# Designed miniproteins, single chains, continued (5), part 73

Each design is a single chain, and the fold is of that chain. pLDDT is the mean over its residues in the fold that is shown.

## One batch from the design tools (miniprotein)

Design m18525
Fold by ESMFold2-Fast:
Structure m18525 (fold): chain A 124 residues (1-124)
Amino acid sequence: ATKAAILAANKLKELVNKSPYATATVDGDTLTITFKPSEKGRNLAIRLGIEALESSVFEYSGKGNTLTITFKVDDEALADPEKFAEEVARVIRALMRELGYSEAEAEAEAAAFREEVIAAAKAE
């Protein structure tokens, strides 16, 4: 796993675990999220599934109340670190909005993390 993938997986784990709606674990570049049975948990699962499906930098698998996301930071993604970082920022923004954060808070956190991911990807 690349440093950028590990950084992205751990940031999403941190954000998910701050919520009462889901729990997350990370193994390298793979994030596993288990959603609690609630309307908000279902909405969070649907949103993350849509964001992962629309992304070229994620592989995902859904089973029951669990979503597994693997970050695909290959040579092509490292050649375009800004594209990879924007895809991660989009997921963070969507996740924070589903967790009840304001648009301003979600944008600020996503923008700050985008710069961290770009720096990590360029260091590969």
Scores: mean pLDDT 74

Design m18526
Fold by ESMFold2-Fast:
Structure m18526 (fold): chain A 74 residues (1-74)
Amino acid sequence: SSLEELIRRYLELLKSDDDETVLHALSGLLSALRHPEAKEILLKLGARPLLERLTSHPNPEVAALARRLLGRLA
């Protein structure tokens, strides 16, 4: 689906060394969670371990958004 393609793209952007790119991707994933099927797609694509790593990111805004996303997947 187009939603799965969008989520895959954002998950790839989370691996960027650019803080603004990572923040954009995290915000995009939060917006995607407005769709009821987005949680299942994120879990299927392995978003949890990637977001868990980002909770230790040196940028506090990145760490906070990653923690917020993990809470939505609980």
Scores: mean pLDDT 90

Design m18527
Fold by ESMFold2-Fast:
Structure m18527 (fold): chain A 61 residues (1-61)
Amino acid sequence: MPTAEQIREEMLAFVREHFPELERMAEQLVEDARDASREQLEALRETVLQLAGDHAALRAA
């Protein structure tokens, strides 16, 4: 089971690798969630993945 720190690092690494244009937005979301619980970070990860999916769909159109 990943720790809160690992979840933050994994989200940022994912965004940097696949959607570098969204890096600043992802960094801001992670910073805003600095003291967040693991559950809150999991919800944030879902939000980041949804935003990445929406961005990918826009690029594919």
Scores: mean pLDDT 70

Design m18528
Fold by ESMFold2-Fast:
Structure m18528 (fold): chain A 61 residues (1-61)
Amino acid sequence: MTPEQIGLIIRKVLELRPDLTPQEVTQLAKELQEAKSDQEIVDILMTRLKLDRKTAERIIA
């Protein structure tokens, strides 16, 4: 995934979860960078942010 795509996802995440710490944001960005598919991105968002699948899919759309 490109750095620009990661940045867009992080921006959308912070709009929904402004309570996230800089450390949590950094960890999320690293995991998103390692993701090899849209399904892995959705799974990371669900696991890290405790989001439901529909919300996670909407963030990456």
Scores: mean pLDDT 80

Design m18529
Fold by ESMFold2-Fast:
Structure m18529 (fold): chain A 70 residues (1-70)
Amino acid sequence: MSAFEKMKARRKELIEKNAKAATEEDIARLEATLPPELAAVEALPLSEEERAAVAFLVEAAEEILELAKK
């Protein structure tokens, strides 16, 4: 596996652990914070590599939110 794929797999393990500990307050805060941060990032003239790095972090936040909402 590539270094990126290994990092993504490890990220998923950490996300699952953190999602189990997440409270309703944590979920509400993430839901309120994530959209304005995404809008700000989308306004930036990002390269493909930079956009991929941002997508990696956004996926992590979205996975935590989805798992915590269960």
Scores: mean pLDDT 66

Design m18530
Fold by ESMFold2-Fast:
Structure m18530 (fold): chain A 78 residues (1-78)
Amino acid sequence: LSAEEQEAALAHLERLIAHLEELKEKNKDNPEIVKVLEEIIRLYREAKEAIRANDLEKLAEIDARLRELGDKLAELLE
């Protein structure tokens, strides 16, 4: 990643984390939803570190896990 791409990606992840923290607070009475949101937030924080390290292999692993958790979250919000 270029420095510009890295900065943009980090800013995007910061916004996503903030949004998910808000969503977690709104769903605090549903422990299954909170648990999935906490896992997604943790993975986004790991993604920020992987972006800083230019660890593309780690980013690919995180992306696969995020897709799985996103599907699970969608089912729980149904």
Scores: mean pLDDT 83

Design m18531
Fold by ESMFold2-Fast:
Structure m18531 (fold): chain A 85 residues (1-85)
Amino acid sequence: SIEDKTEQILKEMQDIYDRFLSRGVSTSVAISIGVSEAMKKLDEFSLEDQKKITEKLINYFLSQGTPSGQLTAQMLQEELRVRLE
């Protein structure tokens, strides 16, 4: 389901953040890597599914109420914009 695909990508993004942040990589760089890997996985899906999954990821990160969540959501929004225009 779209929900299952969203949860899988989210878990992979969280793993990337934890791994890179624990190694002293900056938050912005870790987020950039996580977003890039998420978009790479989304490339295997239809544009409609990419839109639905990305919108769910954006909503999740905005719901966190953190600066890192806001930056992640902004990067995902920009990637979605480019892909759908």
Scores: mean pLDDT 85

Design m18532
Fold by ESMFold2-Fast:
Structure m18532 (fold): chain A 80 residues (1-80)
Amino acid sequence: SVLREVQRLVQRAYEEKDPERFVELARETGDLLFKEGRYEAAINILRSLATRAEQEGDLEAAREIREYIKELEERKKKLS
């Protein structure tokens, strides 16, 4: 199940101590949901992960995830 895989990726991200690996897991989660046509779910989960990174002081990770969200929003516009 895609949703079970997404839950595992999000859980791994929450357990991740390395900001670079956290961003990789966030991108993997977003790519998986976007591939399945779950665009709003992808954007919403990524926004929550960016907020978590910011709250933990990982400002660069939060920035990279927010830029990735912008990329996905532009891709979604082309599919509308």
Scores: mean pLDDT 84

Design m18533
Fold by ESMFold2-Fast:
Structure m18533 (fold): chain A 86 residues (1-86)
Amino acid sequence: MNWIQQAREAAYRAALETLLSLGVDEEKAEKVAEKIAEAVITSLSNPGKASRILDEAAKENGIDMSKVMTAYSAALQAVADVLTKS
């Protein structure tokens, strides 16, 4: 489905930009942004699994969970914009 790919790409970009703005290193920001995009799409069918993806991404990359949650919130807003304004 075309909209799922658009939503995932929007989530990734929003998460990446947010993490970079919060001072996260580019290499770690890219890895965590990919996991946040996966978590956003996963949350539509399995919110419990989405929470585990976010927790694991934070722990594996040594990033504060508050930064991950801020980026996740931005990714959710970007997905909502794709679904409501496209």
Scores: mean pLDDT 82

Design m18534
Fold by ESMFold2-Fast:
Structure m18534 (fold): chain A 90 residues (1-90)
Amino acid sequence: MRDELLKKHAEEKRMSPELRELVLKEIEEAIKELKKRGERESLIEALEKTKKYVEENPELSLEEVLEKLYENYEALDPAAGAEIAATRAA
């Protein structure tokens, strides 16, 4: 399922409605798990901001969603942003 939707996204560049729903659900589950553990508040806030951005912008590509998540997380936790920035550099 995810692999099939990811393949379709690669062809169309923007997320399909199904892929977008999965991305939003993954963000929601990540927020829920982090809140349950009571840790990484900056990451929780970054995920919540990214979720809202995705909900407001249905035309986003998966790449743009990941870039926004890294941007939000780096802004809230600059120390953790160094490793994320290195990952984004490919």
Scores: mean pLDDT 68

Design m18535
Fold by ESMFold2-Fast:
Structure m18535 (fold): chain A 91 residues (1-91)
Amino acid sequence: LDEALEEVERAVERLVELAAQGRADENLLSANEYASDAIEAARAGDLEAARKYAEKAIEYGQKSVETSTNPEAREAARELIEAAQKLREAL
C-alpha cells in the first residue's frame, strides 16, 4: 500500500506542475483531484472510499488521454492511471 500511495503522490506532483503551466485539460484536473482524494481516504483508513476515488481517477485519466493534445499531459495521464490501478489493487 505505501509504495502504491507514493506512486500516486508522484503522479499528482507531476500533474500539479503541468496544471501550473496551463497544460492540463479539465479531465486531467479531475483525475488529479480524485487521485488526491484517494490518497487522503487511504491515509484516513477509509479503504472503500479510497478504492472509489481511485476508480474515478482512472476513469478521468483515460478521458484525458483521449482529449489532451499535449504529449506530456497524455504521458502524465497514463502514469496516473497506472499508479491509481496499483493503488486499487493494493487496497
Scores: mean pLDDT 83

Design m18536
Fold by ESMFold2-Fast:
Structure m18536 (fold): chain A 87 residues (1-87)
Amino acid sequence: SVAEIEELRKKADRLRKGAELLRQELGSEENFERAKEALKAIKENPRETRAALSEEERQHATLAGGALGLEEEARELEEQADKLAAA
């Protein structure tokens, strides 16, 4: 239904705005890229990487992970809305 498609798109928009706020907390694209690298390192070797990172670096990795997670959820909802619109 049109209402279901619009609700999915509205939810995706809210999630993308949430991700933008998290990206703004990191202050710069350079900080975001460093935070993504830290997040990748944590995913590959959680215990050793967390012990090697500063508290700020861990916080930045958490913000980057949150932003990426919200963006992925928004993309999935947008894809679902597009499939419903095509049916």
Scores: mean pLDDT 86

Design m18537
Fold by ESMFold2-Fast:
Structure m18537 (fold): chain A 68 residues (1-68)
Amino acid sequence: MKPRKPTPEERELAEQIAAYRAAGDTEKADYLSDELMLRGLRQLASETNDPALQARVDAAEAELKKRR
């Protein structure tokens, strides 16, 4: 199966993650990687129209925003 093509925003995040890893800033790279993963989960929740999954994603996103 073909992987879903990343959006320009997702590509920008991936480039930022790579740049932080190259600089040795693994903490920032890990944080941005978690954010990118959360975006993927939100897309999946939208595709499946699962309200329980959407509620879980919303909660995780709120926690991530608080930590940033």
Scores: mean pLDDT 73

Design m18538
Fold by ESMFold2-Fast:
Structure m18538 (fold): chain A 53 residues (1-53)
Amino acid sequence: MEELQDRVLDYLRQHRDQPLTIQDIADALGISGKTVSDLLLKLAEEGRLRELS
């Protein structure tokens, strides 16, 4: 899970100027949209998404 969280964060940092959907991230990382959604919720709860704002 931690490894996937870091991959999602790195992808978001690389594509900050692009309108990204959950589906775009899922396709890029080869995981399900549900997994992406769950990881984004965890990152938000941990305050890690604030690093991207």
Scores: mean pLDDT 74

Design m18539
Fold by ESMFold2-Fast:
Structure m18539 (fold): chain A 85 residues (1-85)
Amino acid sequence: SLLEEIRRVLEEIRSLVPPENHPLVEEIGAVVEEMARAGVPDETLEMVRTRLETLRSVLPGLSPEEARALLEELLAELRDLKARE
């Protein structure tokens, strides 16, 4: 399922960031689970998956500080998206 694919990408992202950033990955996962429970459209979850896949692809080239900033930005984007749906 789409949600299972998103969970898999989040686990991969978690493996690419240092332990201090794991709480941010967990918060992102929590927002995605809340969006799924709220019944946001599948198109919205597909956009979330694509955004997470893009993040996963760039993470290995980033400093820990840059990675943290992008995770915080993504969390804010997803919270805003959830509030609008």
Scores: mean pLDDT 85

Design m18540
Fold by ESMFold2-Fast:
Parts: sequence; structure tokens; C-alpha cells
Structure m18540 (fold): chain A 100 residues (1-100)
Amino acid sequence: MEEVIKEVEKLTKEFREKLLQALRAGDYEAAERIVDEFLQKLNELISKAKTKEDIEKIREVILKGVRELFASVPDEHRERAARLLQRLFSKLNEIIEKKK
């Protein structure tokens, strides 16, 4: 499980950097694709989680990374970022609930 948590941390950091770059460039099509790719990879990693506690640890890593991302988003892109992150959390909750 420690390896899975480290993969989630790395994936979340990469996601944060890529999404910020796309948003700053005004490339909202790339931003949507980045969210979809992140969700696909998260689904694979969450499927490897063995316990409810492991799933909650994964969720906390993602929540922390998303909070740090949103704090870094320029004001002009905040509404778009909020909509993308709302979709991300909705899909993440579906994945987690299906696994629990």
C-alpha cells in the first residue's frame, strides 16, 4: 500500500502542474483531457487498494493536492477550475463508493 500512496502523491503532483499550465494558457480543452486522464489513472490505483483505510488515505492525498492547486489558480480561471474540480470530485466519489 505504501507504494500505491506514493504513486498517488506523484500522480497528483503531476496533475496539479499540468492542469495549472493548461489553465494559465487558457487551454480549456487540454484542462478537460488532463482531468479525464487523472481520473482514469486514479481508478486503476484505487482498484489496488485493499482496505477502506487505504482508500481514505488516497482520498486525503488528492484533496490536499487539489486544495493547493485551487489556491494557485489565477482569478480569471477560477470559475472554470471550480467546475473542473467539481466534476473531478464527483467522479472520484463514485469510484470510491463503488469500491467501499
Scores: mean pLDDT 81

Design m18541
Fold by ESMFold2-Fast:
Order: sequence, then C-alpha cells, then structure tokens
Structure m18541 (fold): chain A 91 residues (1-91)
Amino acid sequence: SPEEEIRRILDYLREHGSTLTDEQEKAIIERALELLNKGEADLDKLSPGERFLVEIEALHLRKLGILTGSLRENAELVYAVRKALDEVLGL
C-alpha cells in the first residue's frame, strides 16, 4: 500500500541518520497520503532537473526493494514524502 511504502522510505531515512519524532513521522505519513489522494504530487509542476532527481531517487529506492511500483508511481511517492518532510520540518 502507499502508506506501507511511505513508512519504508521513512525507515530508510532513519537508517541513514534522520531523527524524526513519532509525532513528526505520523504527520509526514498523513500529509504524504493526502498529497497523493488529492493528486497534488504532480511531477509535471517540477522543473526538469527537480523531476530527474526525484526519478533517480525513486529508481534507487526500487533497487533497494523499498518501492515496487512503476517509475512514475514511485516518483510521485518520493515527491509526496519530500513535500511532506519540508512542510512538517518547516524547510
């Protein structure tokens, strides 16, 4: 499910030194799911360079077995998580 894939992305970030509180993790999951459900994780609104970086990260996460969808579906998940992180952390 998208929620399980978002949780796996956050677990990967924790393994690489991110320190999210349980409240922040919950807020990120809820916001990322909202962005996906509303169609607001719109890759076509990104610059070509920003889209390329999101697609490369999505490809890497798929190689690690964290994501299993198509390139577009995985890139939309990565973008939703990135946007939710920026909003929750005030970046």
Scores: mean pLDDT 87

Design m18542
Fold by ESMFold2-Fast:
Structure m18542 (fold): chain A 116 residues (1-116)
Amino acid sequence: MLKAVDSGGGTVPVGGSLTLTSKVEGEALLIASASWLRQRPGEKPEVIAYSGGSVPGAPNATGRFHGSIDDKNKTAYLHMTDLKEEDTAVYYNVLTVLTEKGLETVTGEGVEVTVV
């Protein structure tokens, strides 16, 4: 069964950096794309980064959050820098994965990030 295993969350200081990972397990050939979402307490999820970059015009996400993909290891990364208290949220990934049956979407379980 195809799944995404998310890791790398936790408590970090203001101004700190953190890298989250989402590893694809199962019958995946490669990751075609990765979209990282931030869901702050009481707010709707927002897209903050994609594979290869930040989302243009995203509030408080431009330049501080960068997505990348390691195709060989079938892992997507979110690199987070200059963290602010407002970045306290659940972060999760929506992946488009190529399988032998074509493109499939898988969503990671998410990780909690607390900035203090």
Scores: mean pLDDT 78

Design m18543
Fold by ESMFold2-Fast:
Structure m18543 (fold): chain A 69 residues (1-69)
Amino acid sequence: MEEKGREVDRLIDEALKLAEKLPPELQESVKRMVDIVRELYEGALEQSEKAVDRVLRTARALLDFLKKA
């Protein structure tokens, strides 16, 4: 579980670093996405490790989407 938390933090850090190179409007959108991912992760911790894995897959997909934007 703690290892998965570190992966979420790493993905968030990468997304925020990418956001620094984007226009302010897109930076705001990335920050909102980060907040949603944190909220989903917190909720998933109350459910199961499989729920946490789904959040991680979603976070990775969002990061890949941002890299293409």
Scores: mean pLDDT 76

Design m18544
Fold by ESMFold2-Fast:
Structure m18544 (fold): chain A 98 residues (1-98)
Amino acid sequence: AMDAQREALAARLLEHLAKNGNGELGFSGFVEVDGKLLFVALTLDENGNLVSALAVEVTAEAELRELEIKEVEVTEKSVKVVFLTPEGEEVEIERSLE
């Protein structure tokens, strides 16, 4: 059910923040990239550096698949994170900090 998925995503976010809680939530929300729907959360320190990143794919079958972080690039204006799917495909997400 859609409510169960929102609850599961909230639980994953809380677990992620509990493990990586030395930053503030800089971004949390849904992103569509290359036909994939992702829930993304990024935490930043007081200097705007990325502390942690979480991405969970919401499949067409409404399953939740957590993606691995491959690469992170932080600039003063944006954060770019490359995630890996279980199949080894790269998914790039870029978010403006302005």
Scores: mean pLDDT 70

Design m18545
Fold by ESMFold2-Fast:
Structure m18545 (fold): chain A 66 residues (1-66)
Amino acid sequence: GPATEKDKEEATKKLSEATGAPLSVAKKTVEALLKAGITDKESLESVVRELEGLSPKELEELARQL
């Protein structure tokens, strides 16, 4: 189903915790994924899981590309 505001907040927190990136970088990444069409909860969770292996710098660079 569509990602709720709570789902977006949880994705942001999880991504920040897993990568060590600041919440601002994680939030920008999640917002970029939503703009790229990754708008449902299941797709968002799947992509965030793939991104958990990135460094803070890699996450920031990815957000710039989206």
Scores: mean pLDDT 82

Design m18546
Fold by ESMFold2-Fast:
Structure m18546 (fold): chain A 84 residues (1-84)
Amino acid sequence: KKKEEAEKLSKSKNPLDQLRAAKIFYELGEYEKAVEIFEKLSKSKNPLIQAEAYTLLGKLYRDLGRMEEAKEAFKKAIEAISKL
């Protein structure tokens, strides 16, 4: 059921809906779909969306044991926050 909700939210033009979709995919263990959406959102011109996307990418990469990618994502999240 949550997977269907995430599929619908991922097709929204609203970055907050896309972010919610990616969080649901992450919770469901659909890591590839979550990464894809977070990577798209990490390119956002909105520093809050960009920071959240990088933070969640970092957590996800850490959970996958991809430690160098996790470190880079967390660094990018801090850089995005510094623009606020």
Scores: mean pLDDT 84

Design m18547
Fold by ESMFold2-Fast:
Structure m18547 (fold): chain A 68 residues (1-68)
Amino acid sequence: SKSDLIDQWVKAAEKVFETMIKDFHMSEDTVLKMIDTVYRHWKAKYGEEEAKKVREKLEKKVKEIFEK
């Protein structure tokens, strides 16, 4: 389903962002700006509702990494 594809994509994106933070030492501000770029792309192509779900999941994961 579309929901399953979104969840799989988000899981892959979360791993990419985790690598950027842990291995490349990217700041929270930089990673959040990258997530905003992802949100704008998803919004343009798939609509605001789906884009918001992707953004919320990615932002939650990033904040959890930086709050540890």
Scores: mean pLDDT 83

Design m18548
Fold by ESMFold2-Fast:
Structure m18548 (fold): chain A 83 residues (1-83)
Amino acid sequence: MMEELKRRAEELLEEVRRGVEEAIAALAAGDEARARAIGEATLPTFREVVEIAAENPELREYILRRWAEVQEALLPAAEAALA
């Protein structure tokens, strides 16, 4: 069902958001090794979201918009960590 796939994509995007947020926090703390490990651990979840978007064109725009919202929410923290 499309609604179940949409819910799954939202759950996976929230998991990716948490992973990226933790990696940014580790990077800001100077722990590059931890940031890399968290990023690598988050990658399979992100790949699953990408596969859902690729296989379901009708959900692709929704998933891309949600991903853009996640990026916008995390961008200030990422910029601060890189400064």
Scores: mean pLDDT 81

Design m18549
Fold by ESMFold2-Fast:
Structure m18549 (fold): chain A 100 residues (1-100)
Amino acid sequence: METRAPQVEVAPLEKPEDGKEVTLLVTVSGANPGVISVRWLVDGQPLESGVVTTEPVLDEDGRYTQSSSLTVKYEKGKKYAVEVRHPALSQPLTVEWKPP
């Protein structure tokens, strides 16, 4: 099976409200091989507290999907991002979450 770069999507599980807990979900999909590294960043700083990352799962298309969630007290004006590393990426992919 050929090497395939992941697709990355970040979304909140509930409407973000300033000063309240929010859970952000990143879905990393379409990857091959299933060697995926996910790191959460808040204002450019790595955050490990409140993070739950699943094992990569092989889907029916023969590609891997992995999810990671960050539960944090949402603060308006802070930058929330996820950094994804994968062998098919020439450099780490950073996706910033932008509130609607």
Scores: mean pLDDT 82

Design m18550
Fold by ESMFold2-Fast:
Structure m18550 (fold): chain A 85 residues (1-85)
Amino acid sequence: SEEQIEEAKDRLLEALRRLAEKGIVPGSPFLQRLVDLVREGKEEEARALIDEWIERMKAQGWTDEQILKYLDLVIEELERLLEEA
């Protein structure tokens, strides 16, 4: 649902903030760009890039459930990096 996707985006941004605070670099260039934006205080730009990615995936035929599952997997990986630091 849209509500679940919005919640996942908020959780993703929170994880990115925690990575930025600890100086942790994620392995994905896209995620690294998001961490850099959050570190620079450009959270609105980071949210916009996430929204652009979601819209591109929808345009390619991804369902809300598939998008949500992918976002959850990304958040789980970021949380793992935070626990290892």
Scores: mean pLDDT 86

Design m18551
Fold by ESMFold2-Fast:
Structure m18551 (fold): chain A 74 residues (1-74)
Amino acid sequence: APHLARAQALLEAGKKYDKEGKYNEAAMVYRTAAEHFERAGDTELSRQAYENAAKAYEKAGKVDEAKRFRELAS
């Protein structure tokens, strides 16, 4: 499915940005991955990607965004 394949590619890109310390970029890419998992109907992977986005926003100092995406992961 296009959404699942796209989401998986974005999840890997997010992990790469996170390892490079590019937390804002990682957060944006993880958020987009979560949206694609959600459209694919994969609720568990969508929640995982939103949690990864929240953690990346937290590391970037974006507290309000981190709180918002942590709520979406719940």
Scores: mean pLDDT 85

Design m18552
Fold by ESMFold2-Fast:
Structure m18552 (fold): chain A 57 residues (1-57)
Amino acid sequence: MSDEEIERALASAEEVLASGDRVQLLVARREFERDPQLMARPRGRALLARIDAELAK
């Protein structure tokens, strides 16, 4: 992925977190877990942790 694609993925995940849609949160979690470039970024790991916290509610 390019840096621009990574930034778009991170921005999309923040929008999903703001929406609170459980289905979208599950999809976003799967995408982050499967993408080593997103998980290499501190922001990516922080967003996955926030998604996991929302899904645990």
Scores: mean pLDDT 79

Design m18553
Fold by ESMFold2-Fast:
Structure m18553 (fold): chain A 63 residues (1-63)
Amino acid sequence: SELEALLREYLARTRNATVRAVLHDLLKHRLSREEAIAAIERALKQITDPESRAELRRLLEEL
């Protein structure tokens, strides 16, 4: 899946534990693109760390 490949690429490149946790959960649940976007938006509401937020926002732009 194109989405799965993108998420795996981000997981391989990230050094951020918070981002790794979000990506792992997305991959575990086999979400659609719309469900993945919604899950990332929910994560962003709970995450205050600027580095984690910036990385997740970049991923969201590619979805």
Scores: mean pLDDT 84

Design m18554
Fold by ESMFold2-Fast:
Structure m18554 (fold): chain A 70 residues (1-70)
Amino acid sequence: NLAFQLLLDQVERYIKKGDLEKLKKLMERIAKTDSKESVITFAKYVAELAEKLGNEEAAKYARELIDKFS
């Protein structure tokens, strides 16, 4: 839970800064180390967060990642 919260905090910081490259690198690391189900679950949170923060490019990337792993 704490590790997940820290990871979401890092994602929020990247989205607010518009640092899509660092967001993509973070998601790629998760995809290499975690299960397919964990990647989908995390990507759903990233999509929701990006939509709330108004970063449509990050939201689109997260949705594409969900589709890729579904």
Scores: mean pLDDT 81

Design m18555
Fold by ESMFold2-Fast:
Structure m18555 (fold): chain A 80 residues (1-80)
Amino acid sequence: MASQDELNQVNKLYLKVMKVLLENEDTFSDEQQLQAGHYLRKAVMAFLRGDVKSALDYLKKLASLNPKAQEIFDKEYKKM
């Protein structure tokens, strides 16, 4: 089972990625918005189940939709 420290690290990464995505929401196509919603839902559901690996995998996919979000994900993930 995931530790509370691992869940806290995922939550911090999530908040940083979401901040960048929301600041760049207007740059997203309709297709990218649908993909973002799908990945966000999957990441949140994995997190609620304590599945850190799946939550991180979906957050990485979500972040990949925007270059600035991808850079923040890669930076913060290396610190984990």
Scores: mean pLDDT 82

Design m18556
Fold by ESMFold2-Fast:
Structure m18556 (fold): chain A 65 residues (1-65)
Amino acid sequence: GSAAADAAADAGGARAAGAASRGNPEQYLKEGEQGAKDTREAGGDDALVARVRAGGIAAAESAAK
């Protein structure tokens, strides 16, 4: 069941990346957290959920520097 979870994670990451590139690091974190929730609801493992969340944080920090 990870295909739907992967799609949700990708969609959240794409939205977050767009927000970060427009100068919205807070929106990046918010979209990353939503993507993590969507990933879990789609049947994603705790590891995938953690990766989505960590990726959002790392990308937001990178965009803020």
Scores: mean pLDDT 66

Design m18557
Fold by ESMFold2-Fast:
Structure m18557 (fold): chain A 72 residues (1-72)
Amino acid sequence: MKSFEEILKETLEKIKKAESGETIEIELPEDMSSEQRRALYEEATRALLEKKAELEAQGKSFQISITTRVEK
């Protein structure tokens, strides 16, 4: 399974590269702790807000969705 650090890195890279209208898939390990999930959610939310501000400053629309899945 992917480590927490690897999932976090991949999630942030996907958000950074995302264009308006894209869906970002976050892969969550089944055994991820509540603290790790909270940290991932906080960092992803921060990155999304920064991306939204960047696009809006350029006069572009922001429509990015996040989908999560759990590894079995």
Scores: mean pLDDT 71

Design m18558
Fold by ESMFold2-Fast:
Structure m18558 (fold): chain A 79 residues (1-79)
Amino acid sequence: SSARQRVFQEADEAVREIQRAVDELVKMNEEAKKLKEKGYDEAIEHFRELAEKYKDDPGKYLSYLYREEAMRELKKKEE
């Protein structure tokens, strides 16, 4: 094989190794995303329930509504 053919073979092997590493990272990110989505959904519901519980306290009500919205925005940014 020419020196050029050897370089292309080494490059092809490196690309395959990178593709395998990327596929593994994608799988890990999908699992992390599912765990985060569950955590965000639980936090959103928790703050919604607290807002309803404290609806007669404007300061607490608005604080919990703001935290609910902040959790929704964080979930959106993680997607």
Scores: mean pLDDT 74

Design m18559
Fold by ESMFold2-Fast:
Structure m18559 (fold): chain A 93 residues (1-93)
Amino acid sequence: SLEEEKRALRREYQRLLLEVGTNLGKAITYAKKGDEEKAQKYIDEAKQNRARLDEVYERLKELMTPEEQERLDKEKAVFDKFYDGSLKYIKEK
């Protein structure tokens, strides 16, 4: 059912948010230590998980009410700022 698909997509969206956050945190940690190889590994993992998250986000929006879409859009906007800011910080260090 659409409700079953929506629940599965919401769970995957939350998992991907945590994965990207973890990847970026590790990338920052290794960049600060001067471990460029490990920092790049976690940047690459973050980018891959971000691409999957964007795909899940678009599919999830199609199954959501307007009120749910507004909340998801606000959550995604905060995450996008965090993601972009984290990558900029890593490159400038």
Scores: mean pLDDT 89

Design m18560
Fold by ESMFold2-Fast:
Structure m18560 (fold): chain A 65 residues (1-65)
Amino acid sequence: SMVSRQLRGIGLLLDLELRGQAEFKEVDGKIEVHIRIETEAIREEAEELNEDLLLAGKPAPTIYE
């Protein structure tokens, strides 16, 4: 469901942040999420996060490094 995807996206973002692989950065008064792609597994997690957040209305921009 859409609600399930919203919760999943938030959970994935928080998990990446706790693992030190995502950080919040303010650029021109907007909050951006920067994700470091160090492995193929992290790239897959970042792609799932982006899709889930897009379906949830995306609370913040997601930038891949």
Scores: mean pLDDT 61

